# Designed miniproteins, single chains, continued (5), part 31

Each design is a single chain, and the fold is of that chain. pLDDT is the mean over its residues in the fold that is shown.

## One batch from the design tools (miniprotein)

Design m17049
Fold by ESMFold2-Fast:
Parts: sequence; C-alpha cells; structure tokens
Structure m17049 (fold): chain A 76 residues (1-76)
Amino acid sequence: TESVVFEDIVAKAGETVTLTLGGLPPGRRVTVTVTDAETGEVLATQVVTADADGVARVDFTPPKTGTYTAVATWPA
C-alpha cells in the first residue's frame, strides 16, 4: 500500500472546499481520508480515480473551523 499526505488544509465550518490532490498514480482508484489535524478524527472517506496527470479532486465540508489533513492511499 502506498500513500500521499496533504497537510494544512484550512477550512471553515459549513463551507465546502475542493481539494486538488497531485502525485497520485495515473488512472488508479485511490481512497482519500480527511482527518482533523488536531484530534486525528476521521471526518470523510471518498474513493476517486486519478486522471492521466495523477490528479484527483475531492469536495469536503468540515463540521468545525480548523486545520485538516488528507491522506490518499492505493495498492502498491
């Protein structure tokens, strides 16, 4: 299993942010998990397919204003 971590996602409660995640394997299905950076609580899990450039987009609406971390994982 391989992963890429995206840190310092600042979001406000109830506002939808679109995360643009790069460095993914092109054309592969990846699991994106969004966590609260302070507590480590998992708030969202989405499965997306990376495009030909290794980029995927995920929409996230946080329950509280804060800093979040997104982790994309896929099979080796």
Scores: mean pLDDT 81

Design m17050
Fold by ESMFold2-Fast:
Structure m17050 (fold): chain A 72 residues (1-72)
Amino acid sequence: MSEVEQARADVAAATTPEQKADALIRLADSYEKLGLKEQAAAVYRQASFWYRKAGKPDKAEEALKRAEELEK
């Protein structure tokens, strides 16, 4: 299984907001490594949302900043 396939499986298996956010970060990182910057940015923004739902604002802000860097 590729990193993207593994990360997608992790997102589908996530049962808590924190698990979903962590899996989305791995998925976004995998897209970034493949040069898929637009997809990576979108997924980092999704991870930011789920970290806020998990009560982890610092991690949410880090994910959002990564998305913003990829959009420029």
Scores: mean pLDDT 84

Design m17051
Fold by ESMFold2-Fast:
Structure m17051 (fold): chain A 93 residues (1-93)
Amino acid sequence: SMMEKLEKAKKAIEELKELADEYLKKDPRLGLALQRTVDYYEKHFEELADEAIKAAEFAKTNGVEEFELNREVFLEAMRKAERTAEELIRRRR
């Protein structure tokens, strides 16, 4: 299931990259904002796998404009997941 999750997250990040590239041509502000969010998911791939999957599904279903209106919800979820990962690493040291 972990390998299936990571493969699904990789596909989600690829789908978000394609949306970001498309929006860079139509609305550069939205495209750049989405590109930065995608870069962050890719940098923290394992910790943010679930959040990347949710973001891609939301953007595909509701559109990039709706995703950016809900940006703070996704950013808060990313910060929470990262803090959880950091705490787990700290407890093993």
Scores: mean pLDDT 78

Design m17052
Fold by ESMFold2-Fast:
Structure m17052 (fold): chain A 63 residues (1-63)
Amino acid sequence: SAEEALRRALESGDGLAAAGAGEALRQLKNGDVEGARHNVESALAGGARGEGREALERALKEL
């Protein structure tokens, strides 16, 4: 699920991925799927790396 992938990004140790995932999870809890998608894309564009980047890419496919 998108939430599972975002939780993985939070645990990844990459600060950009964790910040973007945290924001996206908050957006999803409010029913804002497009806001969540935007925050994931922003973190990816901002240079999220490694396991965090992979987790964000998975989340984006499931949003």
Scores: mean pLDDT 84

Design m17053
Fold by ESMFold2-Fast:
Structure m17053 (fold): chain A 114 residues (1-114)
Amino acid sequence: SLAAIYAELTALWAELGAAADAGDWAAARAAYERALALVREALETDEAFREAEKAHLARVLGLSDEEAERTLEAYVRLLDGTPLEEAERGLVPAGQAYLREFAAARADVEAALA
C-alpha cells in the first residue's frame, strides 16, 4: 500500500541517520541503497505511489502534470544509471534543478559513505 511504502521509506531514512550518527558507514550505506531501491521499485510497480510523487512534484515545483511526469521519468532514468546530463535533457528549468539537486545530494551521501 502507499502508506506501507512511505512508512518503510521513513524507517530506512531513520536507520541511515542513526547509523551515520554512530559512525557505522556500512549500515548507513546499506540503508541508503535499500531506500533508493524501494523508491525505484515503487515508481515502477505501484500506481498510487507514482501518482502521489507526480502530484507532489507538480505542486512543489509549480509544474504541469505532463512536466511533472517527464521529471519523474527522468528521475527514474537517473536512478537506473543514466548520466545527469542525459536524464535532464528536455526538462523545464525547475525539473532540471530538481534532478541536479538530487544528483548533488546523492554524490555527497555516496562520498560520505565511501
Scores: mean pLDDT 86

Design m17054
Fold by ESMFold2-Fast:
Parts: C-alpha cells; sequence; structure tokens
Structure m17054 (fold): chain A 82 residues (1-82)
C-alpha cells in the first residue's frame, strides 16, 4: 500500500513534469493527452493515500503534489481558453 502510493505518486510527478514541458513548448495536443493520463491515475492515488492517511510524510508528499498539480492545471486551462 505505501509502496504502491509512492510508485503512483512518482508516475504522476513525471506526468506533471511532461505536462509542464508540453505547455512551455505550446504543444496543446500533447498537454491534453498527458492531462487525461493524470486524470485516469488520480483516483487510484487517492485510494492508496486513504489507506496510509495517518502517515505524516505521505501527507506532506500528497499536499506538495496537489499544489504543483493545481498550478499546472491553471496553466493548461489558460492555454485551452486562448
Amino acid sequence: SKEEFLKLLKELERLVEELERALREGDIERAREIFEQIESLGPKLEEEYRKNKDDEELRKKMEEFLERLQQVVAKLEAALAA
């Protein structure tokens, strides 16, 4: 469970990095595809996190990830509205 959470988090962190890169390069189609992958994995990350909710280190990692995700989603929304 903890190992599965960390594996999913690492995968999602890499997808967020790829999304940030696609947005910097103006590749909106690639950004959309990456975001769909993030959306598909989000519920699984939340489920694994709930199994470990009392782990303060995992809580901090989850909070840091969600902050970064919110920032990149805002950039994606701005790009899609243009």
Scores: mean pLDDT 84

Design m17055
Fold by ESMFold2-Fast:
Structure m17055 (fold): chain A 80 residues (1-80)
Amino acid sequence: EREKEIEEIREELRKLGFSDGMIEGLIAAGEKNGWSKEEVIAKAKALKDDIDLSFQRMKAAIDKIKNSSLEELKEEIEKA
């Protein structure tokens, strides 16, 4: 039964740490593209790996901006 497969997908994606919005988005993509339960889960795992890499890159960029902005702010205050 497809409804049981959808609930199994939700449970597995939740275990992978996806938000409810991401889970429903992945299920909708699976329904639109005719993906099996196994294909949706495999694609979700690949997406999780991409998100984790992007998050690491984003965090590094934010940390660099924060450090640069704080140094620039300190220099400007000392000159003012």
Scores: mean pLDDT 73

Design m17056
Fold by ESMFold2-Fast:
Structure m17056 (fold): chain A 91 residues (1-91)
Amino acid sequence: MFERAKAAIFEAAELLLRASEETPDEVMSGIIRISAGVIRTSARKSTPETLRDVIEDARDIALTLASQSTGKAKKLLEEAARILDRALKEL
């Protein structure tokens, strides 16, 4: 269901923005914030044919950022990846 999958991508991007706020390092915070913007843009431009790839890319971004983060930011990024993984399995 496309509306639910797109909603999951936007929810994940929101979690990335919250993770950015919980990241003390300004450079890493900026990277997470930019990544959230890229994910939101990809979601807005997604079609039924590209939706799976958009979710997979967003999940991989969230997992990569989580591996480079600590504390609350890491937990928020891992939650974003979990939401995206669930959406991918429901396609």
Scores: mean pLDDT 87

Design m17057
Fold by ESMFold2-Fast:
Structure m17057 (fold): chain A 62 residues (1-62)
Amino acid sequence: GPGERAAAGAREAAARGDAAGAAVSKQELYHMGYGTREGVLAAVEAAARGDAEAAAKYAIES
């Protein structure tokens, strides 16, 4: 479904080092009703520091 595609997008963004793309995928998941607001903030903060792996982790796990 749409949540699975957004989670896959976050994982692919992290694999190519796109921290901002991973954070965007997390925001899309949250707006679709998946995960937590705290997870969105954590993914955005990880992306702001350039940590694509952490941004994707927060996008998928919370």
Scores: mean pLDDT 75

Design m17058
Fold by ESMFold2-Fast:
Structure m17058 (fold): chain A 81 residues (1-81)
Amino acid sequence: LEEEAERTIKELEEAMKAGDKDKVRQLVSELDRLIEKAVQAGDYELAARMAEALAKGYEFLGDTVNARQARELAERYRALA
């Protein structure tokens, strides 16, 4: 899970630098899935890190509502870690 999360975050950063919106959308969906797995595993530190990356992905896509929700989610998970 940790290695998959780190790889996905790195790929997201690379996709944003490349301006690849389609890849960013794909990786945002993958982060949502991985966050659910981290929460189920009780790994709130990892969930918070992924939620922060998710917020940046949504901001890149211009999705301000989901970006704000992801930032709030990251804050909540960080408080639980």
Scores: mean pLDDT 84

Design m17059
Fold by ESMFold2-Fast:
Structure m17059 (fold): chain A 99 residues (1-99)
Amino acid sequence: MVEELTALLEAAKAGDRSALDEAAELVARRLVSRDPSLDFEELKEKTREIMEAALAAGLPPELIALMLAGAAGDLEAAREAVAEYRATHGAEALEPREP
């Protein structure tokens, strides 16, 4: 999941919005498979919003993938973590480290 999700998020960061929708569906399907009481469409929408917010905040795709994998269905905690990261890093310029 993390590797597949990272690849889709990298494509989304490059401007492929269909990759963002596919990434959200992948996470939502995985969460529903662990907890069938969850609403797939609601999870897909919430996951998409979290991913869009994280990409807009400048989070690396791999970190977004790890956060969503680690949330284990707790998309609220994942959303709050993205908001805290955005608030903290908004005070510092995200300098791309060139090799």
Scores: mean pLDDT 70

Design m17060
Fold by ESMFold2-Fast:
Structure m17060 (fold): chain A 86 residues (1-86)
Amino acid sequence: TIASLTITLTHLGNVAQAVARAVATEEGERLRVSLLDTKTGRELATSPLSRAQTVTVEVLVPKEESVTARAVSLDSGAEATASGYP
């Protein structure tokens, strides 16, 4: 399953760097992590499918954007979401 999912927003002038980090409970579990615009649900960035214990995705957004991270395990079917607000 998914042990944790976090979002960090770092302000860089007129933009923010959104970083989503997901940690699997099981070593070798297949995870995919996406960053979405919270208001529209539009996909901003998605990781490749990974068996790493930790998967990170980063994207630059306008500083006023709210972002949602979504992590999916293809092995367990577990899903997790986390929200980042400006």
Scores: mean pLDDT 79

Design m17061
Fold by ESMFold2-Fast:
Structure m17061 (fold): chain A 80 residues (1-80)
Amino acid sequence: MAKELAEKAVKAAKEGNGKEGAYLAIEAASAAEKEGDGESARKALEAGMESLRVDPSAAIISTGAVIAAIGAEIQVGGLK
């Protein structure tokens, strides 16, 4: 579920697991878009941004997570 994936992504990123946080954020963003869950899309964005801060070596995947989360927020906002 998008909410659980987003919460795991935020937790992983805050604990310094930037790469894991970024991968989970991408999955959370995709799930949030499919489920119409704007809050989970927002949390995925925060996880992606935090992943970029804690692990700059994962910049490509973390940037991808941020873009995916922004896209999910736009899609969910447009549907509501």
Scores: mean pLDDT 78

Design m17062
Fold by ESMFold2-Fast:
Structure m17062 (fold): chain A 94 residues (1-94)
Amino acid sequence: SLEEELREAEERIRELFTKFLKENLSEEEQKEVEPLLEEFIEYAKKALKAEAEGNEKEKKEYLKKAYEKLIEILSKVSPEMAEAARKAMEELLK
């Protein structure tokens, strides 16, 4: 079901990012990005739901918001990763 897919996506994103952030950021920086990670996950879930519903406009809106939060998180780790995410967002929003 969509509910199960969204839950699995959230758990997987949270696990992967928590591990990545723990390996690349101090405990203080991790606390600073925690709200951004929560916003990223929520926008990503909304984008997935919009895609499942065939709502291309809402999907693009939520993907843009998700990428904006991702770029903020990655900017704390690597300017190059943040730039790559920014370019990915621009291609996706064509």
Scores: mean pLDDT 85

Design m17063
Fold by ESMFold2-Fast:
Structure m17063 (fold): chain A 80 residues (1-80)
Amino acid sequence: KLKELEEAKKKLEEMLKLIEEAKKKGLSAEEVVKKIYEKEGMEFDPSLDTSLSLDELKEEIEKQRELVEKQIKALKEEEE
């Protein structure tokens, strides 16, 4: 479980790097979401709200990373 959470954190950090790169290149949030789905081998769901700005998308991914990091810390603190 801990190793899976650390792997998830790494993936979220990679997504944040893609968002920063997209901001430099002037790409849309939709293009970033498509790249993330392609990289993860997932099917792109066109019903997802991709109307978010890159800053809003970054904020959402940062929140997910923070939640995963809190879970990792909780597991490390709770290792008896």
Scores: mean pLDDT 69

Design m17064
Fold by ESMFold2-Fast:
Structure m17064 (fold): chain A 92 residues (1-92)
Amino acid sequence: EEEERERFLRAAEEGLNTARGMEAVDEEYGRRLREAGERLRRAAEEGDLERAREELERAEEILREAARKMSEDPGAMMLALAGRTGLYVAAR
């Protein structure tokens, strides 16, 4: 479905935007999120919705892990939580 593909493309955009901000705070999580976002975008562009769903789940897990690790930095934690919410909303 074209609408589902567009949702995954929007989720990839949100993930990549969050990764850019995350790289300034934590290079490792920023890189991991960027790589997941790139894979999500590629899968959606190719119409591989099953793979896109898997990559979205990986991006969400990266953000969840980052939020836990960054609990000592409220700004970084909020960025990770906002990114997760953005992915969820974009994918709906």
Scores: mean pLDDT 78

Design m17065
Fold by ESMFold2-Fast:
Structure m17065 (fold): chain A 62 residues (1-62)
Amino acid sequence: MDEAIQELQDLIRDLEAQGDTLTAEVLRLYAEQGLSLGATARRLGVPVSTVSEALKRAVEAG
């Protein structure tokens, strides 16, 4: 249970280290904080499609 959160935080950190700050923030808000796609998009000031693409990339990476 806690391992999933640790793996998520490691992935977020790796993405940030690669300069993919947007995907890292999407994972933090959507997966860690439990925000909806729309709420995450609004918080980050990006289209919902951008959030969806970032999540898809994160799933492919981790």
Scores: mean pLDDT 76

Design m17066
Fold by ESMFold2-Fast:
Structure m17066 (fold): chain A 76 residues (1-76)
Amino acid sequence: MSPQEAFDRGIVAAAELIKNLGVEKAKRSFDHAVDLLSTRDPAHAEALRRGGEEAFELTKDPEKYKEAVERALERL
């Protein structure tokens, strides 16, 4: 998996968790999943973490958030 693909998967995973759990619970769930992955594949975990962090940061701007999620889905 490329770093860009892992980053985009992080955005999409964070977005699905936000949709199902809301932002606060999604962040906790995402952080836990990334921590578990980091013990097996630290480079992949780091790229996923960065993608998720960008998605969570963008939640304050709904239009940019929506565009980022849609672009990540198109690249995957």
Scores: mean pLDDT 82

Design m17067
Fold by ESMFold2-Fast:
Structure m17067 (fold): chain A 55 residues (1-55)
Amino acid sequence: PDPERIRRKLLEALTSGYPSLEDAFRAVARELGVSVSTVRREFRRMQEDVGRRFA
């Protein structure tokens, strides 16, 4: 899946209230068939975008 798909699924998972970020990353990684590292990288990019917008 594209980075865009990963970001969307990650946002949904984080919004769903998983106990930890790592649990959300694993759920997205398994659903999309990518590595947790790939999901974590996209999360960092999202975090930077949000941080800059709201910081």
Scores: mean pLDDT 74

Design m17068
Fold by ESMFold2-Fast:
Structure m17068 (fold): chain A 62 residues (1-62)
Amino acid sequence: MAKEEAAKKMLAEGRELAKKTLEEGKKSGKIGEYVNKATKELNEQGPFKAAAFGVAVAELEL
C-alpha cells in the first residue's frame, strides 16, 4: 500500500532525528530544549513528521 511506504520512511527519519536530538540533549543536559526545537522545526514541515519524531522520542525515553 502506498501509504505504508510513506509511513515507514517518515518513521525511519523520525527515529534518526530522535536519536541525534536525544544524544545532543544528553551531552548538554538539556533534552527538553533540544526536543522542543526539533518538534517546532518538524511542525513547519508537516504534522506527520512531528508526530513520527514524537513517537520515536517517547519510545527511546520510555
Scores: mean pLDDT 75

Design m17069
Fold by ESMFold2-Fast:
Structure m17069 (fold): chain A 60 residues (1-60)
Amino acid sequence: MVDEEKARYAAEKGKTRDDVETSFDEEKKELTITIGDEVIKLEAESIEDGRERLVNIANE
């Protein structure tokens, strides 16, 4: 899977929210969310918890 290409494609097409890339750091308990060129860091207990928090933020 070419994650770089997907991220750039999503940004260009305005589908950034649907094609968000996530990376979880267990030591920091921090989820890193990449939306095109934007990087968001979110505190989370797990990657699943982080995804749930991301959905809440996107819907608020």
Scores: mean pLDDT 61

Design m17070
Fold by ESMFold2-Fast:
Structure m17070 (fold): chain A 77 residues (1-77)
Amino acid sequence: SLMLVVERVTEASRQQARQAARDIARQELQDMVKQGKSKQEVLDIFEEKAKNSRFQDPLSGRFYELRTQEIKREVEK
């Protein structure tokens, strides 16, 4: 049905957006660690960016929150 197709496309788009956010976060974490930053310092930078983005634009804040959650997972490993 059309509704089932729309649901699957929407879920795929959400998964792609989340995966892209995680890939970007991991790449930025690796780049900053290569520059001499600790994983904790990178997490602190992303948390501050997420806070500032939430104040300016809630949608941008959500994007930075997703990236921050991925970095937090890598730091906690």
Scores: mean pLDDT 69

Design m17071
Fold by ESMFold2-Fast:
Structure m17071 (fold): chain A 93 residues (1-93)
Amino acid sequence: MLTVELAAAVPGPDGKYTVTVTVTLQSKERQAIAVIFSGEDKAVVGPSQSAYLGDGETRTFTTDVPASIKRVVARAIDLDSGEEVEAVVDVPP
């Protein structure tokens, strides 16, 4: 089982906002997890990121999003099980 939580977006470099997602895995086995950031229209922003997570492990992923994006969707995908979860955060004005 994957759980995702998005922190409030903060001002980042080049007029962008830095978005942070925390991913927690609950699984008896180590899983390969991919994280994709996108706008609400599912257009991908920044590079896809990946890590191996063990049972109860928490990992933080960050990306910088253009200020033109008003909502960010973070998708965490368990590449071994196919489980997918999303979290959404509004970019501050």
Scores: mean pLDDT 78

Design m17072
Fold by ESMFold2-Fast:
Structure m17072 (fold): chain A 93 residues (1-93)
Amino acid sequence: DAELEAAIEEIRAADSYKEVNELANRHSKRFLEEGEKKVEELKKKGAPKEEVQREVSRAVADALRLIGEAIQVQIERGREEGLSWEEIAELAK
């Protein structure tokens, strides 16, 4: 997904841990809201349950991927900066 890859690139390019978290939360929420709209459109069209479930799973997976990328960026940068694993864990809160 071009939009998902663009969101990941934006998260990875962020200058601060706060910006990484804010971007991940913003994009994750956006992907979930767009997924909800598509699910409602599919239901309105009488789409099969399996098609609706695939769209739900896709939206959730995309949102989780964005959160995972933010965590990975925080781990990579925190370790490069000499932070302990306990300090890195606090960045995800």
Scores: mean pLDDT 82

Design m17073
Fold by ESMFold2-Fast:
Structure m17073 (fold): chain A 82 residues (1-82)
Amino acid sequence: SEKERLRAVAARAVAEVPAAREELRKLAPPEYRAAIEERLARAEALFRRAATEDLSLEEVKELIREGLAEVQAVGRIIEEGE
């Protein structure tokens, strides 16, 4: 149940990445876009693994934590790009 709930959260995060990518490209100076895209691609891969692979609850939690860390890194790049 908890694992199924977290996998659904990860699947939703994957679905939301394209829209987030588009919005973040508009906010970031061109010189930071490559770094932002790299971090978002890593986050998407981590969330996709959490949603689709046959993993334990703890492995799903770890992948989600790592994906969220990549998203937070994108936020820091944007703040520094101002």
Scores: mean pLDDT 83

Design m17074
Fold by ESMFold2-Fast:
Structure m17074 (fold): chain A 94 residues (1-94)
Amino acid sequence: SEAAREEMEKFAEEQLKKVEEEAEKAKSGDPVDAALKTLEAIGEAVRAMEEKARELTARDPRAAPEAEAVLKKGIEEFDKKAAEAIREMGLASR
């Protein structure tokens, strides 16, 4: 349903904000430690989104395709942020 998509999209936006806040807090420290903390926050956000998609699907099985679509899109965005953090560490330069 549209409501399940909207709920999942709002949850994904909240998880993105949490990752960005943790990245900003880490910015004042060692660059390697900052990148590792950002990657940890991304991992937690992905797990939270997977759990949310599962909860929505358990409540309304018809919502599964829409919840899964938002989850996949969110994971793709977090993969990009993880790649950025790794590049900032200089580990992805070659």
Scores: mean pLDDT 80

Design m17075
Fold by ESMFold2-Fast:
Structure m17075 (fold): chain A 80 residues (1-80)
Amino acid sequence: MEEFEKLMKETQEVLTKVMNELFANSSISESKAKKMIEELNSIKERLKKMMPTLSEKDQKTVELMIRSIDSVIEMIEKQT
């Protein structure tokens, strides 16, 4: 699997896992929220590092994914 495709799949899987936790629980503990945010920030950093090597179209896709990650982090913070 291409590194970009693998990272996109990992990003989607992590976002799905986090969203399922948010929908299953009305509130999240600070320790769990911190761990989830750290995982999302790690993926976000990997996406940013990869962005300069990608086509303009793929860079736009990555930018949208980063915005999605930021939105999910905000949701975690609101439920903590």
Scores: mean pLDDT 81

Design m17076
Fold by ESMFold2-Fast:
Structure m17076 (fold): chain A 78 residues (1-78)
Amino acid sequence: SLLQELEALRQRIEEGLRQAQAAGNAEAVALYTEAQRLLDEIEQILGSNSSVPLSEVQAKLAEVRALVERGQEALRRS
């Protein structure tokens, strides 16, 4: 389900942010922080009674996934 996917992404972001902070990797911290902000925005959209286009939600999810991938890459380069 979409909610299960959002929860999985949140856990990945939280773990990535913890690792980035522990490593002192400013680039990874910034990337995971932005991913967390966008995920919070998606959850607010889905939790509201607003009719948001599915394409907008899908675009934001793609951005979150891209930020998580970049965060992981930044951690590997450190």
Scores: mean pLDDT 85

Design m17077
Fold by ESMFold2-Fast:
Formats: structure tokens, C-alpha cells, sequence
Structure m17077 (fold): chain A 95 residues (1-95)
């Protein structure tokens, strides 16, 4: 089945996934946002220190801001491409 989306990082990725050209430009920023959020979540779960959690959150937030400001807001793409972003990430990801 399709991969489950952990939260707000998916929303940002959805925007980029629906626009192949924008996804190419913002993929690094979107991946950084997702990676940062996942790292923060994982660090919290495994009892990571406050510093580790803060760092993960900060990196995710920066990545999110970069993707948003560079990719521009596209509300239509956000809504209709929630799943498209996940598919885009999957088909563009390494095996």
C-alpha cells in the first residue's frame, strides 16, 4: 500500500509533487523538511535529549520555509496532490 504521511511535512511535499518542475527545484528543501520532522519525532520517541529534538525540529522548519518560499504557494496543488506528492517521492526515491 501507499506510505503513510507523518504530518505537516507531507503537506509541503504534496505541493511540490503535483508540479514536476517545481518538485525538481524544491525536492531538496522538501526532503529536508520531512527528514527534520522525522528526526525530531524519532529523537523524542527514543528519549533523545532536548537539544537533539530541538535540532531536528529546527532543521525541518528551515527546510519547510525554504520549500514554501522557493516553491511558492499553490493551494490547488496542495489539496488535490496530497497523494501525488507521496507517489512523486516514491517514484523519485532510490530503491
Amino acid sequence: GPPEAPGPGTRLAARLGARSEDAARGTGAALRAIGGMMSASLAGRRGGSREEVERGVEEGRRGGRLASEKGGGDEETQERSGRGAREGGLRGAAR
Scores: mean pLDDT 51

Design m17078
Fold by ESMFold2-Fast:
Structure m17078 (fold): chain A 112 residues (1-112)
Amino acid sequence: HMGEVKVEFKDTTDFEAAARAAKAGKQVTPTISLELEGDPEAVAAFREKLQPLVIEAAKRISEALAAGDPEGARKTVEEFYKKVEEIAREAAQGKGPLTVKVTVGATVTDPP
């Protein structure tokens, strides 16, 4: 009915450690994972609107960490979370319930 929106955020990233790893020459790759449940139309609308923002956020986080700016990376994640909540509310409106689980992490790999 009226789109009940539930959004859960899990940030598992130590951005200071990730920035130090990048400075030490390691490859740091930000990961943004989404788990979506609810009305199929709400899920589809959310996915379409969020996909470009996921790509943009991952790129900005990667650039901030490569520049040794863990604060900038954290700020980008916070801005992304606000966008997720806005888009989730809009996508669910008039369609049905939507549950979104967002997990932000980073993978650190030694250079080859």
Scores: mean pLDDT 80

Design m17079
Fold by ESMFold2-Fast:
Structure m17079 (fold): chain A 91 residues (1-91)
Amino acid sequence: AAELNEKYEAAQRAVAANPEAQALWDKAQEHFAKAQEAAEQGNLEEAEKHFNLGIEYLRQAADVSGSEALREIAEELERRGKALLEKAKKA
């Protein structure tokens, strides 16, 4: 928990220092919100689509900001999200 919070704070600082990275981060958050709404409605296909777009924008923000912490966060979120989606499809 503490290590994840430290990485998140480092990622936020790197993004906030770079307006291009901030715009990409904001796009990622919009898509993650849409993915959550779609999942709550039972629309797993739409949830997966928006989740994948969110991860893509998050990776672009990491590349633009040069943030290793954000890159690691994006990779972890992708792994966890895909695992949860796969479980939902099998339920």
Scores: mean pLDDT 82

Design m17080
Fold by ESMFold2-Fast:
Structure m17080 (fold): chain A 94 residues (1-94)
Amino acid sequence: TPEIVKKAEDEILARALELLERAAELPEGSRQAVEAQIKAVLTEAGKKLREVEELAKQGAPEEEIKKKVEEIYNETKKRLDEIEAQIDALLAAA
């Protein structure tokens, strides 16, 4: 259970770092806005993953934990993909 949560968190953080590196090429105002969006996504994902860790400590079934982690991962990935599209559009406009 801790390993499943950690793997999802590590993958989310790796993806966010890739987007932050791409955002570094943006003008300061656009970069700050994108960085704030990424931070908000990470904060929400982190909160949800901590809630799943608490459920695991309370003896929730492994299948339930896996489903919740997968839902959080998929939702977070979708939001980060939307931010990538914003970065691409901003870079193309520059």
Scores: mean pLDDT 86

Design m17081
Fold by ESMFold2-Fast:
Structure m17081 (fold): chain A 97 residues (1-97)
Amino acid sequence: SAAEEEKKRENRIKATEYFMEALMLAQRAADKGDPEKGAELFSRLGNAAQTTMETGSDKAGEEALKVAEQIREIDPELGEKALEKLKKAIEYLKKAK
């Protein structure tokens, strides 16, 4: 129904918003440590998050969480916030299926 399609769309928008918030927080966390390691980890997170958003792949989502945990080791406060936003993004994306 049109109402069911609109609800799926709302959940996809929420997922995208949380993914964007997670990436912004993760970038700030990565920037606090070694520039080379931070850039590599953020690039890996961005690629995994993009694949998760585009395909809904559970494997890509798991990789994104794994990389975000490594970024949390650089800045625990910003990294933990990024992880929580990333988990919410994945939950909303699953609801959009």
Scores: mean pLDDT 87

Design m17082
Fold by ESMFold2-Fast:
Structure m17082 (fold): chain A 75 residues (1-75)
Amino acid sequence: MRLPSLEELESALAFFTTLLERGALPAELRPEAQAVVARIREVIAQYRAGKPDEALTRETVAAAGRLLERALAAA
């Protein structure tokens, strides 16, 4: 699996942050969404430092995908 680009990570951060700010997520998913947002920020910081953690990046992508699937199933 190819690692996401910095632009893809920043787009994902904006997307989940907007969902949290607008209250568009079920209350039960809010803590998970906050954790995913925090991890995306950490991965972006590593990318900007030129030292991406591949394992953290892959786990963050997987967690974001699971969150999105659960949000879509709850809608």
Scores: mean pLDDT 81

Design m17083
Fold by ESMFold2-Fast:
Structure m17083 (fold): chain A 64 residues (1-64)
Amino acid sequence: MPETFRLEVRVRRSRTPDGVLLLELEVRYLEPMSPEQLARLGERLTPPVRRLEREYLRQLRRAR
């Protein structure tokens, strides 16, 4: 099966007053997905999510 995901991802980055970093992802599916496809998508999003977290931490360090 071709693994093509048509979706929109919105990323929100924030920091709480307690110093906890929040990274929230909102995913809009542009076409129907099976549970199996959702699992595959989760695996594919893991590396870019970790990359976004590292970039966010770098930005915070440079801003301070």
Scores: mean pLDDT 64

